# Designed miniproteins, single chains, continued (2): the designs that were tried, part 18

Each design is a single chain, and the fold is of that chain. pLDDT is the mean over its residues in the fold that is shown.

## One batch from the design tools (miniprotein)

Design m4602
Fold by ESMFold2-Fast:
Order: structure tokens, then sequence, then C-alpha cells
Structure m4602 (fold): chain A 114 residues (1-114)
């Protein structure tokens, strides 16, 4: 797929996730979010030549967005990447940083219980 197709599709997926999370922040319907993401991906496969390899990488980015969340700056950095592989690599980099933040918060909570 062309980089333009990947950027637009990933942007639509991020917007869909953000909207769903904003509407139900404590109990988002993750199953329905995943179904709508699959509809966007299947459309791009039919209409815009998205490969199954690229589709799998965009699904992985979407799952990371659902589980960890990305800031607008992080989303912009992912969308600026030239390929689905580069988008996934950038998303994984942000997740590693988020994971460290989660571990740091867990450690602070543990210290508060001492």
Amino acid sequence: ARAEVLRRLMAEIFELIDKAMAEAPTAPNVKEIRREIERLIERAKREEGLSEEDAKKLRDVAELAIVFGFSDEEKAAILAQPSAEAMLAKAKEFVRKRWQEILDRAEERRKALE
C-alpha cells in the first residue's frame, strides 16, 4: 500500500479509538472497536490494495493504542512513518516508554504501602 493509504487508514483507526474511549472511558466496548477497525482494514484491502502483511501491522498498532493509549504527539509521530513496519516500530517504542511509566507508578504505590 502507498504511504498515503497507510497514514489515512491509521489516522481513521486512531480517531475511532479516541472517540470510543471518550464516550465510555471506564467501560469501552473493545469488541465493537475491534469490529469497526476490521471494517476499515477490509475496505482498504478491497479498495486501496492494502496487503495482509501491512494490515496485520496496523492491527498491532491499533491494539497498542487500545491497551496503552497514545498522546496526539505520539500519534502524529506514528502517522509520519513511511511504512506499516515503521509505524509499528514507532508505536512499540512509545509502548516501552509507557510501560516504564506504569512500572514507576506501581513502584511508587508499593512504597506508599510501606
Scores: mean pLDDT 82

Design m4603
Fold by ESMFold2-Fast:
Structure m4603 (fold): chain A 80 residues (1-80)
Amino acid sequence: SIDDYIEKIKNAKTVEELIAAFEEFSKYLLTLSKEEAEEAIEKFTEAFQEVLEKFSEKEREEAILKITELLQKTKDELEK
């Protein structure tokens, strides 16, 4: 479920774990309807802000850069 992926994202302890959790989540997003994917992305955005608060400033910057790149690629894929 969406909540299972969100839980994995919230529990990420490193930028690498966050990226891995997001990659699995992005694959799941591509199986959803556009409306369901939009809802899931909103839930992800909230969880992402929460997990960023646990990271150092450097880790936060790296996570934002990499995740926003991956999220944009996923959104582009959903628009095909």
Scores: mean pLDDT 84

Design m4604
Fold by ESMFold2-Fast:
Structure m4604 (fold): chain A 70 residues (1-70)
Amino acid sequence: ALAQIRDALRARDYGTARRITLDALEKVTPIGQAMMYTGYLVYLARKEGASADEVVRLFEEILREAKHFS
């Protein structure tokens, strides 16, 4: 997952990087890993020109995926 995210970021394919990050987050149990993927999604949202409200919605998506393993 991390290697694929980094490759997508190098290619400036932020949409693919976001999808891979969300898929990886679905399989993550430790909160520390979830925080790392949250950081990637905030970075991607900023690169895509997202507003603060859109970043908050991405946070909600991340938490929803993490909750799948609760």
Scores: mean pLDDT 65

Design m4605
Fold by ESMFold2-Fast:
Structure m4605 (fold): chain A 114 residues (1-114)
Amino acid sequence: MLKEEAIEHAKKAAEYARKAREVVRSDPRTPQDVRDRIITLLEAAERHFNEAIEAVKKGDYDKAIEHLEAARRFLQAALDLARNDPRTSPEVIELLQKALEEVDKAIEAVKKAK
């Protein structure tokens, strides 16, 4: 079902964002201010993924798309910060790119369910 597909992709996106946050938090090479900014953006993205999953479960597809698009914007901002700091681990960039791929798949699945 497209509903189950949307939830699965949103959960995968949230998991990649969480893994990226853990890598950033544990990396002493990235400056603390840059780490705190990336972590804050990823925590915001994770909250929006949770809200999107609940909206999909309730059949509120417009609200689900709104939260997925918000999560996508926070992920993109985190990716831009990671790319602009040469001390940020390449693993963070790869995880954030995978999270963005999963959020795009989640948005597509929600749009097809409408």
Scores: mean pLDDT 87

Design m4606
Fold by ESMFold2-Fast:
Structure m4606 (fold): chain A 76 residues (1-76)
Amino acid sequence: MSPDVETVLAEARALFAEAVRLALAGDLARAEALAARAEALYDLYRRGLPPELLPALEAERAALAAEFEAAKAAAE
C-alpha cells in the first residue's frame, strides 16, 4: 500500500497532539517516544517537498515541538 504524502503529515500532527496529551497526563516516557516519532515523520515528509516549502514545514514542526515542551513544563 502507498499512503499519500499528506497521510504522513497528518500522522505526524496526530502524534504531536497525542504526545501533548500524554505529557499533560504525566506519561512523559510515552509522550517523548511519540514526539520523537512525529519528528521522524516530519523528516520523511520533508524529503519529498520542493525547497520553497521547507521553511513553512520547519516553522510548523518547530511550533508543535514548542507546544510539546510547554505541555511537559505545565505537567511538572
Scores: mean pLDDT 81

Design m4607
Fold by ESMFold2-Fast:
Order: structure tokens, then sequence, then C-alpha cells
Structure m4607 (fold): chain A 91 residues (1-91)
């Protein structure tokens, strides 16, 4: 389970980086291709996410914890945004 949680979190971080790259490119065709790649990655991650959800609340919580930690390490999210996301998860 831990490896699946890490994989889902890594996929999300990669999608975030692709989104930032898409915003930085002046080429509309390149932007669309990057956004299409993000969607494909999300679709491939769905079976892993479904398995995590089926495993229960603890597995879902762990996946979100790993995700927030990776996003913080990559500088993709602020401490304030992390706190807001954790509140939404706890509610």
Amino acid sequence: MDKKAEEVARVYVEMKLLYQRAQATPDPAERQRLLDQMRAMAEEAMPLLEEIIAAGEEAVKKTHQILLELMKEKGLVTDEQIAAAEKNLAA
C-alpha cells in the first residue's frame, strides 16, 4: 500500500510540474500537448487511487500526507495552502 500511496502522490506532483510548464510556454500547441499529458497521467493513476480508497481512511490520509509533503519539498505549495488542504481533509 505505501508504494501505491507514494506513486499516486508522485503522479500528482508531476502533473503540477507539467501544468507550470504549460503556463510558461508561449506555444499554444505545446501547451495543449502538456495539458493532454496531464489528463492521461490522471487517468492512469485512477486504478491506484481506487485501490487506496477501498483500503480505507488510513490509506487515503497517508496518501494526502505524502502528497502535501512532496509538494512542499518542491515549492509547489505554501505552508498556508497546506494548512487549508489539511483542514479540508480533516473535515
Scores: mean pLDDT 75

Design m4608
Fold by ESMFold2-Fast:
Structure m4608 (fold): chain A 71 residues (1-71)
Amino acid sequence: ALPALTPEELRVLRAVALHPGISKQEAARLAGVSEATVDRLIERGLLVEKNGRLSLTDAGVQALAAEDAAR
């Protein structure tokens, strides 16, 4: 099973899904969290940063879809 997401982490993944290519600062601001929370999602392999731009990984897309299915 994919690791459980906190509501804060889920907000970050949703922000990146809605605004692909945003910066860590923008994702943290939109989700109302610290940049450290975004960095943890990168470390968990749910997000990738290239040239200062964030995108969802396949694991991140699956985690977001699993949370949406649990509604």
Scores: mean pLDDT 79

Design m4609
Fold by ESMFold2-Fast:
Structure m4609 (fold): chain A 80 residues (1-80)
Amino acid sequence: VRTTREESFTMLSHDPRLLDVMRERLERARRDWTELAARSGDEIEDISVSFANRDDYMDPDSTREPVPATVRIVVELVRR
């Protein structure tokens, strides 16, 4: 049986820390879900990261006003 779990967080699209926070959150999610999967007998099939709205992403060099950018971390678990 496959189960999908999602985490999300929001930062300003122009925030220079956005990539570092994404990396930190992804590493934390991978660690936490690996531990939980081991306890339940599930396996992690995939972990992916994406923007919930592509239009909310801005390069720091962009002339657009900063907007809230929501980042999604999706974890797919499988019980074999």
Scores: mean pLDDT 71

Design m4610
Fold by ESMFold2-Fast:
Structure m4610 (fold): chain A 65 residues (1-65)
Amino acid sequence: SEVTRLAAAEIRAIGLGIEYGDEVRIENGEIVVYSSGSKAKGDALEKELRKLGEQFGVKVRVVYK
């Protein structure tokens, strides 16, 4: 189901956020990352989250602070 798919993606996205030190939220069925610090760090996290989004069919949006 969509709920189960989103929940699985959320758990993995939160884990990635913790590992990279950025805030991750689920907003309106999308994975939203609030990236702080360098663009290189943000680009690395975004790449991993794009892979996750493709795997689970969930949209990913990155917000640079």
Scores: mean pLDDT 73

Design m4611
Fold by ESMFold2-Fast:
Parts: structure tokens; C-alpha cells; sequence
Structure m4611 (fold): chain A 60 residues (1-60)
């Protein structure tokens, strides 16, 4: 749980630093997060950048 929260936090920071959502998704998958875990963690966010990230996860 804690490790997965770290990965997610770093992914969000990378997204806000200008990384492509698709690149961020690949990075999270490489670190062991699943589509379900990412979507569940992001479900309550209303940020447009996070919505783009959710779309990239669903397309992957």
C-alpha cells in the first residue's frame, strides 16, 4: 500500500512537470500498479490532467 502510494504520488508530480499521460501510465505499470489500482486511486479527482491520465490508463 505505502509503496503504491509513493508510485502514484511520483506519477502525479511527473504529470504536472509536463510528462505525457501515456508515458506516466507506462512508468506506473513498470512499477507494478494495475489498471484497476490506478483508476480506483484517481476516481475522486476532478483535475483535467488527472482525467487525461485516467483516459490513458483505460486506453492501455
Amino acid sequence: EEEKKKILREAILALYKGEDPETVVKKMFEKGLTKEEILEALKDSKSPKVQALRDAVEKA
Scores: mean pLDDT 77

Design m4612
Fold by ESMFold2-Fast:
Structure m4612 (fold): chain A 113 residues (1-113)
Amino acid sequence: GSLLEEVKEQIDKLVEAMNRALERARAAGLAPPDGAETKITVEVNGKKAEITLRVRDGRYEVVDIKVDSEEAAKKLVEALKTLTEIAQRGGLLPEGDLHVTDETLEALRAGVA
């Protein structure tokens, strides 16, 4: 498929994994409230790719997608694959702005971010 199709496919996988993690967090009393947002940003050569997720009616949904370059889109796909694996292992992504670097991904894998 096209790079845009790959981005959309990875977003769908992340949202599904995050909604499963959100159900587990709710059972533990740790769920973010409705209106909570997570913005995922990657940057390559000064160009950004960003996704904003918001909790609505107890579920994450996509509210915005911005892609400034093909290189940023490719980095976003890589980051989304890693974030999806973290969410599938029961990790919640932090609320607010998440600038995804290699260090950010390592911290999330260690369960400290």
Scores: mean pLDDT 81

Design m4613
Fold by ESMFold2-Fast:
Structure m4613 (fold): chain A 89 residues (1-89)
Amino acid sequence: STRLALVVLRVSGSREEALAAGRAAVEALKKVPGVVAVRGPTFSVSGPVDGLHELVIGLEVEPSLDLARVEAVAGAVPGVERATVLVEP
């Protein structure tokens, strides 16, 4: 069985730059062992809040995957100011 997780990205710059960063995060996350499927990125709102765009990436992951690795990989993408991982219970 797999687990569902969401990665929430807060990204600086223009909407185009934020979308590019979100796409780079998707490609980086696809390379993480234990990530089974990646969906997105999707903007959670149409414009920036407090100067940052918010994007969501959906993940299907192996239950044994350390989600801190997912957060670190997403957060390492240029332009990503913050990455947070949320897991469905």
Scores: mean pLDDT 85

Design m4614
Fold by ESMFold2-Fast:
Structure m4614 (fold): chain A 65 residues (1-65)
Amino acid sequence: MDKVIQELADDLIKMEGSIDGALQKVDQAKQQIEDARAQGKISSEQADYYLALLDKIKKLLEERK
């Protein structure tokens, strides 16, 4: 699991061209997941799962600064 999360973080940095851009994208994705949960479009369990993944990606990105 950790290797997949690290590869996702690397791909996000490459796609956005910077760690700061990748962090901004993660924050936007977290907001979209929270909005979808508030609107009942996804389950609380599904939202918690994706938010936990995004938090791990964000931590890895911040550690690479």
Scores: mean pLDDT 79

Design m4615
Fold by ESMFold2-Fast:
Structure m4615 (fold): chain A 79 residues (1-79)
Amino acid sequence: SEIEEARERARKLPLSEAATLAVGYEMLAMAYELEAELAERGIGTNADGSVADVEKLREEARRAREIAEAIREVVEEME
């Protein structure tokens, strides 16, 4: 499971690095959400100027958020 893998990775890191990993996934989720919003408005964000797949971007954002939440849970356990 991607979530279980993320938790295991976080547990092997020092607290500061685990927290940084969580922030990274939170930022990634926000980036995908922003791209999806632009795509919904018909703004081309692909390298060729075409409009990106909103559904795929939303799915990637959801995945990144779930990973970030799993890592945050581990960070909270570490105090």
Scores: mean pLDDT 83

Design m4616
Fold by ESMFold2-Fast:
Structure m4616 (fold): chain A 74 residues (1-74)
Amino acid sequence: APTPAQRETVALLTELNALHEQARKEGRDDVVAELDRLSAEVEAKIREHGFDSPEVIAFLREALARARELMAAA
């Protein structure tokens, strides 16, 4: 069974990916570009620290908050 840390990473990635797909479907090219950059940073953190590390989870929480702000912007 997945650990609590693994579940947290999966949940955060799932929500971030859903926002990214929504931005693409809505044709928000500028938001898509920013979310592409955030996704690349997340992948770099996973490579450096590991998928379920506290560092990755903390970064994903910050990335998700930023993604939500971008999606809420006019």
Scores: mean pLDDT 86

Design m4617
Fold by ESMFold2-Fast:
Structure m4617 (fold): chain A 71 residues (1-71)
Amino acid sequence: MSPEEVKKEVLEYAKELLNDPSLSPQEAIDRALQLLAQKIQEMEGLSTEERQRLAFETVKEILKLEDEKLK
């Protein structure tokens, strides 16, 4: 799985969870971050810098989704 595919899957998961009325925004974000951590851990062949970049960019986009949902 490519870094771009991981980012896309995590962001789509975050969007679905943020639209679930049974979950608080905090619970939705926590679950999305858990999936991100799991996906990054499962990826082989990535350098530490590539893993950090993927994590940073994905977290940044998740926080934007949370901010938009809370408005």
Scores: mean pLDDT 78

Design m4618
Fold by ESMFold2-Fast:
Structure m4618 (fold): chain A 62 residues (1-62)
Amino acid sequence: GRKILSIEEQAKALYEAFRDVLVPLYETDRARFRATLRQLGETDEARREALEAVIGRLIDAE
């Protein structure tokens, strides 16, 4: 299909690829964490907020 990833699949892929960057930012600088998600190509605000929430849950589960 033309849809490559769901929010959950995209969040997992970003977490797996950028864990060493995302974990410290999530713990110490939430504004920079959000800015990093924008830099990784997520320009839709609602989708970005959903990605932030899912990635945050993955980090909190560590």
Scores: mean pLDDT 75

Design m4619
Fold by ESMFold2-Fast:
Order: sequence, then C-alpha cells, then structure tokens
Structure m4619 (fold): chain A 89 residues (1-89)
Amino acid sequence: MRAEEAARRAAEAAREGDGEKAMEAANEAARAAIEESKTAEHGTAAAISAIGVGASALIGERKGDVEGAGREGELDAEAAAEAARLGAA
C-alpha cells in the first residue's frame, strides 16, 4: 500500500513544518494511488487528496501556520488513504 504509506509520510512532514518534504511525499502518494487503484475514479480522488496535503503544508510553512496546515494535512491524508484502499480492493 504505497499510496497510504506515502500519504502518512506527507502528513508527518506537514506536522514537522517541512512543506517541501510534504509535497514530495504527496506527489509519491498521488502517483501510487493512480497506479494501485482498480478504478480511475478512486485513483483520481486519492491523488487529489494527497496533493491537497502537500499544498496545505507548503502554504502553512510560508504563512507560519504550521499547526493548522498539519491538522488539515492529517485529515486529507486519512481521506487519501481511504480512497486508495477502496480503489485497490
């Protein structure tokens, strides 16, 4: 489950305030979600959620709102992981 693992890493990086690392992990999660999903719909949903995690982390780092970005990223990562799980099933 590369997509789920990468989404979790993106959320962790967001909590650490590392927007660049969060975006890198989010891009990996998006690619893995598309590759692992049996349906294009679930893969696309998971990819969008993963990109959201990275974008929120990057914006939060720039704005100095690391805690807010980390919390939002954690929720988005949960959504991305769930979508990836459903697509892979």
Scores: mean pLDDT 67

Design m4620
Fold by ESMFold2-Fast:
Structure m4620 (fold): chain A 78 residues (1-78)
Amino acid sequence: SSELKDKLKKLMKEEIDLGTEETLSLIKKWLTEHYGEKDGLSKEQIEEQIEELEKKSKELEKRVQEIQGEIDELKKQL
């Protein structure tokens, strides 16, 4: 959902320096707590959602790193 994407963006922004593996662990924990208990999803459905969110997390992390690099280069020119 869009709400989940916004929460992931915020989480990655705050935890970016922990690295991809640590960020993914936090996302897995958050998904298990919020979807495994409350939404009546099967374990298999939760695992599938985790995989999709892990993909999105890695894509967003790479994009954040690209933008950060661009910002750093621009700052050096000031």
Scores: mean pLDDT 66

Design m4621
Fold by ESMFold2-Fast:
Structure m4621 (fold): chain A 99 residues (1-99)
Amino acid sequence: SEAIEHVEKALKHVEEAIRAAKEGDIEGAIKKLEEAIEHAEKALRLTKDPKAKVELSAAIGHALEAKRALEEGDIERAIEHAERAKKALEEALKLLRES
């Protein structure tokens, strides 16, 4: 499924963003969050599952809040929101695989 492939890419990029943020690579973390958001938005457009749409929308929201926190220098809050985005992407992936 193309939607599943995009969720898997979004998950990988969120995990990379969390690692970059923990290492103090703020620019790298922001870039990875932007890549994750793009893939999550593509998955959201491709799926017809209403529960998966809710989880993907939540993931996008949390990733955007993580990006904002990084831009404001709040690394701890950024990691918290990125972890919430990761959890929402994992739930979306589960829902899409159980189709």
Scores: mean pLDDT 92

Design m4622
Fold by ESMFold2-Fast:
Structure m4622 (fold): chain A 77 residues (1-77)
Amino acid sequence: AAVAEVEALLAAGDYAGAEAVTAAITDEEERRRAVELIVEARLTELGGPALAEAHRNPDAPLTPEQRAEVARLEAAA
């Protein structure tokens, strides 16, 4: 499945490959899931696992840099 391929690419640190696979997904629900994985991986890269948890928890504040990265990735989806 394309989502599983995105997960494997993110685990390998291949963010460009993960974004390319996501762009090729024609199913909107599967593409949305892949985008969420890329966003979580990018937030983890910027601030570690605590930041990925903060993104999942809407009550946790994001830094301006983290908000900009989330907005960029969501706009690309």
Scores: mean pLDDT 71

Design m4623
Fold by ESMFold2-Fast:
Structure m4623 (fold): chain A 85 residues (1-85)
Amino acid sequence: STEEEKNDEELQKYKEKIKDEKEEEKVTEIAQEIALLMIKEGLSEEEARKIAEKKAKELGLSEEAKKYLFASLPIVFKVAEDIKE
């Protein structure tokens, strides 16, 4: 199995644990904002993780939504790197 397939399976498991679909939308919005900052501003993976933590706290995300957000970050990082070269 590829690493990407394994990461997608884990991501789906975290997503299924989110009780409020609105939190899933918030996670997607944060992930998209982080990807954009990495592409346009050259944000590092460490800086991206710190922004994710701050936004999750500010938006009052559940533990399940936070886990889904952080599980999605490696995918966000890969997409941003592929666009950046």
Scores: mean pLDDT 76

Design m4624
Fold by ESMFold2-Fast:
Structure m4624 (fold): chain A 98 residues (1-98)
Amino acid sequence: SERKERLKEILEKFAEGYERMLEALKEPNEQERLERLEEIAKELEPTLKEFQELVAEMEHEEGTKLEDLLERLAKEGFAEEVERFRRLYAEILALEAA
């Protein structure tokens, strides 16, 4: 329950960050677009670290627990936030693997 609440807060921050990123990409001025993207990335860095620490704790105890919690949150009305988070997280992992 406590981990579920922390995960909800993380997902909401990521969903907000993703929406801000999509909005920033619509900016026709290249300099302003880059500045907005850099600001969003900087603001999301602490949330990404918190998420990685939470995932590490959960995977240490039960490897499938994160996916189970994400599915439950999606069914409880957080489906869009979960989907946006999965997309953003996959993109971050792909960049780190390159």
Scores: mean pLDDT 71

Design m4625
Fold by ESMFold2-Fast:
Formats: structure tokens, sequence, C-alpha cells
Structure m4625 (fold): chain A 80 residues (1-80)
């Protein structure tokens, strides 16, 4: 269950670097935690993916860049 929050943190960090604003990473993590709490301590991969894409687009990144950051973070956690 903590695995999706770790993926959120890694993807948020990468997106923050791409957007040129490290504080942007904290906004993504905050929204992921809010969704996790709102759903009674459950966060789906689909919900996290939607948060990352929406926040990335808001920061001026493309949907493809946001999805690449998410997939890279997921792969990193799954390979570790």
Amino acid sequence: MGRLLVIASLAAGELGVLAGDPSFAEEIKREAVEEYERNGGVLSEEQLREIIVRQGLKAGLSEEQALEAFERAKRYVEEA
C-alpha cells in the first residue's frame, strides 16, 4: 500500500525538475496523500496516474512527459 505513495514521490520529484520548480513536487505529493486519505487509506494506480497527468499539464508539461515520469517511477520501484 505504501508503494503507490513512493511512486508518487519519485514521479513528483522528476516532474518538479522538468517544470523547473522543486516545490511543485510537494503539490503532487499533497494531492496524492489527499486522495489516499479520502478513499479510506487506498490509492489506485489509475487515480495516481490521473493526478500526475493533471498536475503535469497544469505546469506546462505534455501528457506524454507526465506519463513517462510516472512509468519511470513505477519501473524504478518495481525493479528495486
Scores: mean pLDDT 78

Design m4626
Fold by ESMFold2-Fast:
Structure m4626 (fold): chain A 92 residues (1-92)
Amino acid sequence: MKISITVSVDGEVWRVREPRDMSVEQAIEEVRELALEGKATGKETLISVRALGPEEEQQALAEAMKELGRELGDTVEVKKVGDETLVTLRLA
């Protein structure tokens, strides 16, 4: 599955991970690391994950992201945009 990740702090792009092939587990670990870095800034942080690949893998990523949001106490929004899934994590 192709995944890209963008992290915004106070509305400005702060970190970008360009699209690359990765598993759901690898994506969750990378988002976890970025979320910890974002929380350390003390600023409003938004992590946007864009996924392109098989529908089953996109659904698995969305569910894993929702679980990560519950674990971290953050808000997760999932949108289907054409053949891609966009997951947004808003840090508390």
Scores: mean pLDDT 85

Design m4627
Fold by ESMFold2-Fast:
Structure m4627 (fold): chain A 64 residues (1-64)
Amino acid sequence: MKKIEELKKEILEMLKELGDEDAAKVFEERVEYELKTSTEEDVLSRLEDMLEKLKLKLESKKKE
């Protein structure tokens, strides 16, 4: 679970940098729910996908 916690923290920091604290809170609650109802592999895959999408979004904002 340490990798999940690290990915979760990185995604939360990116969401805060985007200025969407409501999305960060919803994301954290959803990850905790999915950890109870889904496999760790599914949660990891979703977090990695979300991290990649957030990186692209932040990079596009920096290129304005």
Scores: mean pLDDT 76

Design m4628
Fold by ESMFold2-Fast:
Structure m4628 (fold): chain A 98 residues (1-98)
Amino acid sequence: MSIEEMINKVIELGPEAAKAFLKGYEEAAADPNADLNKAGAYFMAAVAHESDGDHLSMAYYLGGMVASLLKTAKKEGNEEGAKWLEEQIEKVKKVAEE
């Protein structure tokens, strides 16, 4: 399953999954060690939980992955990647408000 497919699944699952994603995002955003390697670990955890039908844990770890990728993109000057990730975060925030 792709990262984009998992983000779309969080949106499709609705406000509770969106809130779980944002919790994982906020915690990883505050973690100074949330780098590219940790993004990979978060992604593998999200895939594993999704395979077990644990969609809320999938959303949480996916949020941690997105925060770690966004930090890496900003550090490396990847403006296009950072904009795309920020757009995905905004879509999830909109769902969490509903």
Scores: mean pLDDT 83

Design m4629
Fold by ESMFold2-Fast:
Structure m4629 (fold): chain A 98 residues (1-98)
Amino acid sequence: SLRDRLVEVLRKMAEIAKKKGEEETSELLQRAADAVRAGKYDEAIELVGEAIEKSKDPELQRLLSRLGLAIQSLKDGNEDAARRIIDEVEKELEKLEK
């Protein structure tokens, strides 16, 4: 499901943040993943916003901003918009792991 894909992407981004030494950003993203899993989209959006503010990595901030929009789209029932953004972020994360 799109929700399951969002959870996995948020968890992957939490791992990336942790590897970069951004412990607080990582913890916020793990909490955001749990919120998405529970269907608490407003809480997830707030946590992603806090993660953006705490991060010092411009690429991570950019990807998190896109994920925030994907969560908002899913909340609004716009599954097509959410899917497109998730597909884009997943492809960018694959490039960062090379």
Scores: mean pLDDT 87

Design m4630
Fold by ESMFold2-Fast:
Structure m4630 (fold): chain A 76 residues (1-76)
Amino acid sequence: SMKEKLRKEAEELVEKGKEALRRAEFETAYQYYYKAAQIYEEIGDKEKAKEVYEELLKTLAPKSDHEKIKEKLKKL
């Protein structure tokens, strides 16, 4: 199904984010994780979307994006 394909895409993006972190590519890692969280949100996986957004606020998100991510979390 489309939902299963999107979930797999989100999981692959999380793995790409982890790989970027191992290379200390923090901005690239943030972009991969953010895209994964958006996909989880889109398919209605609120728990996974929340998990990824919360981790981004804690570790990777630039200060300028904190308000945006907090707003996402409030709507989940």
Scores: mean pLDDT 86

Design m4631
Fold by ESMFold2-Fast:
Structure m4631 (fold): chain A 68 residues (1-68)
Amino acid sequence: SEEEALRRALALIAETARALAAAGASPDQVSEVVTELANEAARLWRAGASAEEVLARIEARVKEILAA
């Protein structure tokens, strides 16, 4: 559902912030990544993307961020 997809996207952003902080990222670095993810989600949403499409894009970007 749309609600489930949006909830999952928000949870992934929060989990990514926690993982980066645990890995020693500064508060500024964590804030920058969270802002990047939030702006990407908002951009897709304004362009008419579905909640599922927003979730898929956030999942892909989180995977890139955590790859190394």
Scores: mean pLDDT 83

Design m4632
Fold by ESMFold2-Fast:
Structure m4632 (fold): chain A 70 residues (1-70)
Amino acid sequence: EEFRERAKEILLQGLRQAKLSVRENYDPERAAERIARLDQLEEDIENDSGEQAKRMIEEVELHLKEEEEK
């Protein structure tokens, strides 16, 4: 499914940008905490594991399909 792979790429790119933003805008302790959560999501998305990651992929996939069909 082309849209699924595209959704994963978008999410992974978004997580990379989120990590950069967190490093720039939060104090070191809060940044580390948030980055750890983003790292877990990144791993889950890459491995197609975790209920949250699966839902995020499905939501982005659905949004991409809607954009193509509108």
Scores: mean pLDDT 78

Design m4633
Fold by ESMFold2-Fast:
Structure m4633 (fold): chain A 80 residues (1-80)
Amino acid sequence: SLAQQLIEDAKKTAEKLAAAGAPQELVDEIVKAAEEAARAYEAYLAGDPEAAARLEEAVRRLAETMREAAAVTDLEALAA
């Protein structure tokens, strides 16, 4: 459930960033990436044959979005 943990952590990070006054655009990008990863994960659990590659791509994009957010905000919350 690594994908599920990453999705949940990303949503928590988005909430913390919003509370800290981060730009709404940045918060929205994290939420969008997390939702895409969640949909890919649901498809994977449903047994869709192409879902594994889609999940890997969605998780990769989520990880990239989180790294970009950390670089912009300099917040320790992104390291948890």
Scores: mean pLDDT 76

Design m4634
Fold by ESMFold2-Fast:
Structure m4634 (fold): chain A 118 residues (1-118)
Amino acid sequence: MSDEHIVESLQVAADHLEALVAAGRYREFIDAAISLLRWLGYAIPDLAEELAAAVARVEELVAQGDYAGAVRVLIATVEALIKYFEEHIEDEEVRKRLVEILERIRALLEEVLAAEEA
C-alpha cells in the first residue's frame, strides 16, 4: 500500500475518532480504534503480527470490562506506530504527516483514558 494512501486513511480515521470522543461515545471509539489497528496490519505487512497481538490483547481487556486497560494498550500501540514511521518512512513530508496524525490519535486516547478512570 502507498504511504500517501496510509496518510489519507489515517486522517479519515482520526477525524472519525475525534467525532466519537466529542460525542462521549468512548466504547464506539475503542471499537473504531481496534478496526484501525486491524486495517493498519493489513496495510503494513511488517506490522501485521504485532498489531494482531495488540488487537487480541485489547479485545481480551474489553471482554473483561477493563476499558482503561484496553485504552492503555492502544496508547502503547500508537506510540510503537509513531516510532515505526519515524524509523521506516524515507519521505520527510509523509513521515511528519503520519506522526502528526498518530500523535493526534494518542491525544484522543489519553482523553478517553481520563474519562474511563473517572
Scores: mean pLDDT 87

Design m4635
Fold by ESMFold2-Fast:
Structure m4635 (fold): chain A 84 residues (1-84)
Amino acid sequence: MEEQEKKKNEELLVEASRLIATELARGIYAAHPEDMSEEEFKAWTERLAKIAEEETKQWLDSGPSEESLKRAKIIAEDILKAAA
């Protein structure tokens, strides 16, 4: 049971970090659209999301706190609302 809960928390953190990275990239692109093509933006966003996922998984293996998960969710929601 505990292992299943850890996997669920891991998936949530990975999801949150991906969303944060993606929306941050959108904000940067929106501020500087002429500096980057759509294809470059998509490639950049995918790389940022990949990095966020990889780092988050490593942090989970090192034992991030429940506070980290809650903060990630709040930050992701705030970024998404700002983008809307």
Scores: mean pLDDT 68

Design m4636
Fold by ESMFold2-Fast:
Structure m4636 (fold): chain A 69 residues (1-69)
Amino acid sequence: MTREEVEEKLEEVEPKIEKLVKEGKVEEADRLAAQFILELYEQGASDELVLEAGRRLGKLLHELEKKYG
C-alpha cells in the first residue's frame, strides 16, 4: 500500500468519523478509527504509514471530542 493510497483512504474515513462524533456516537467513531488502522496493517501498509495515519486520526478524534464530547 502506497502513501497516496493511505492518504486517499484517510480523506474518505475522516468525514465519516466526524459525522459519528457530531451525532453523539463517539464510541462508534473510536471503533471506526481503530478498525481503519487494523485494516491498513492487514493490507500490508508500512509501519511508518500506519503510525502517521493513527496519529492523524488520533488528533482528529481529540479535537472532535473537545468540541462535541
Scores: mean pLDDT 84

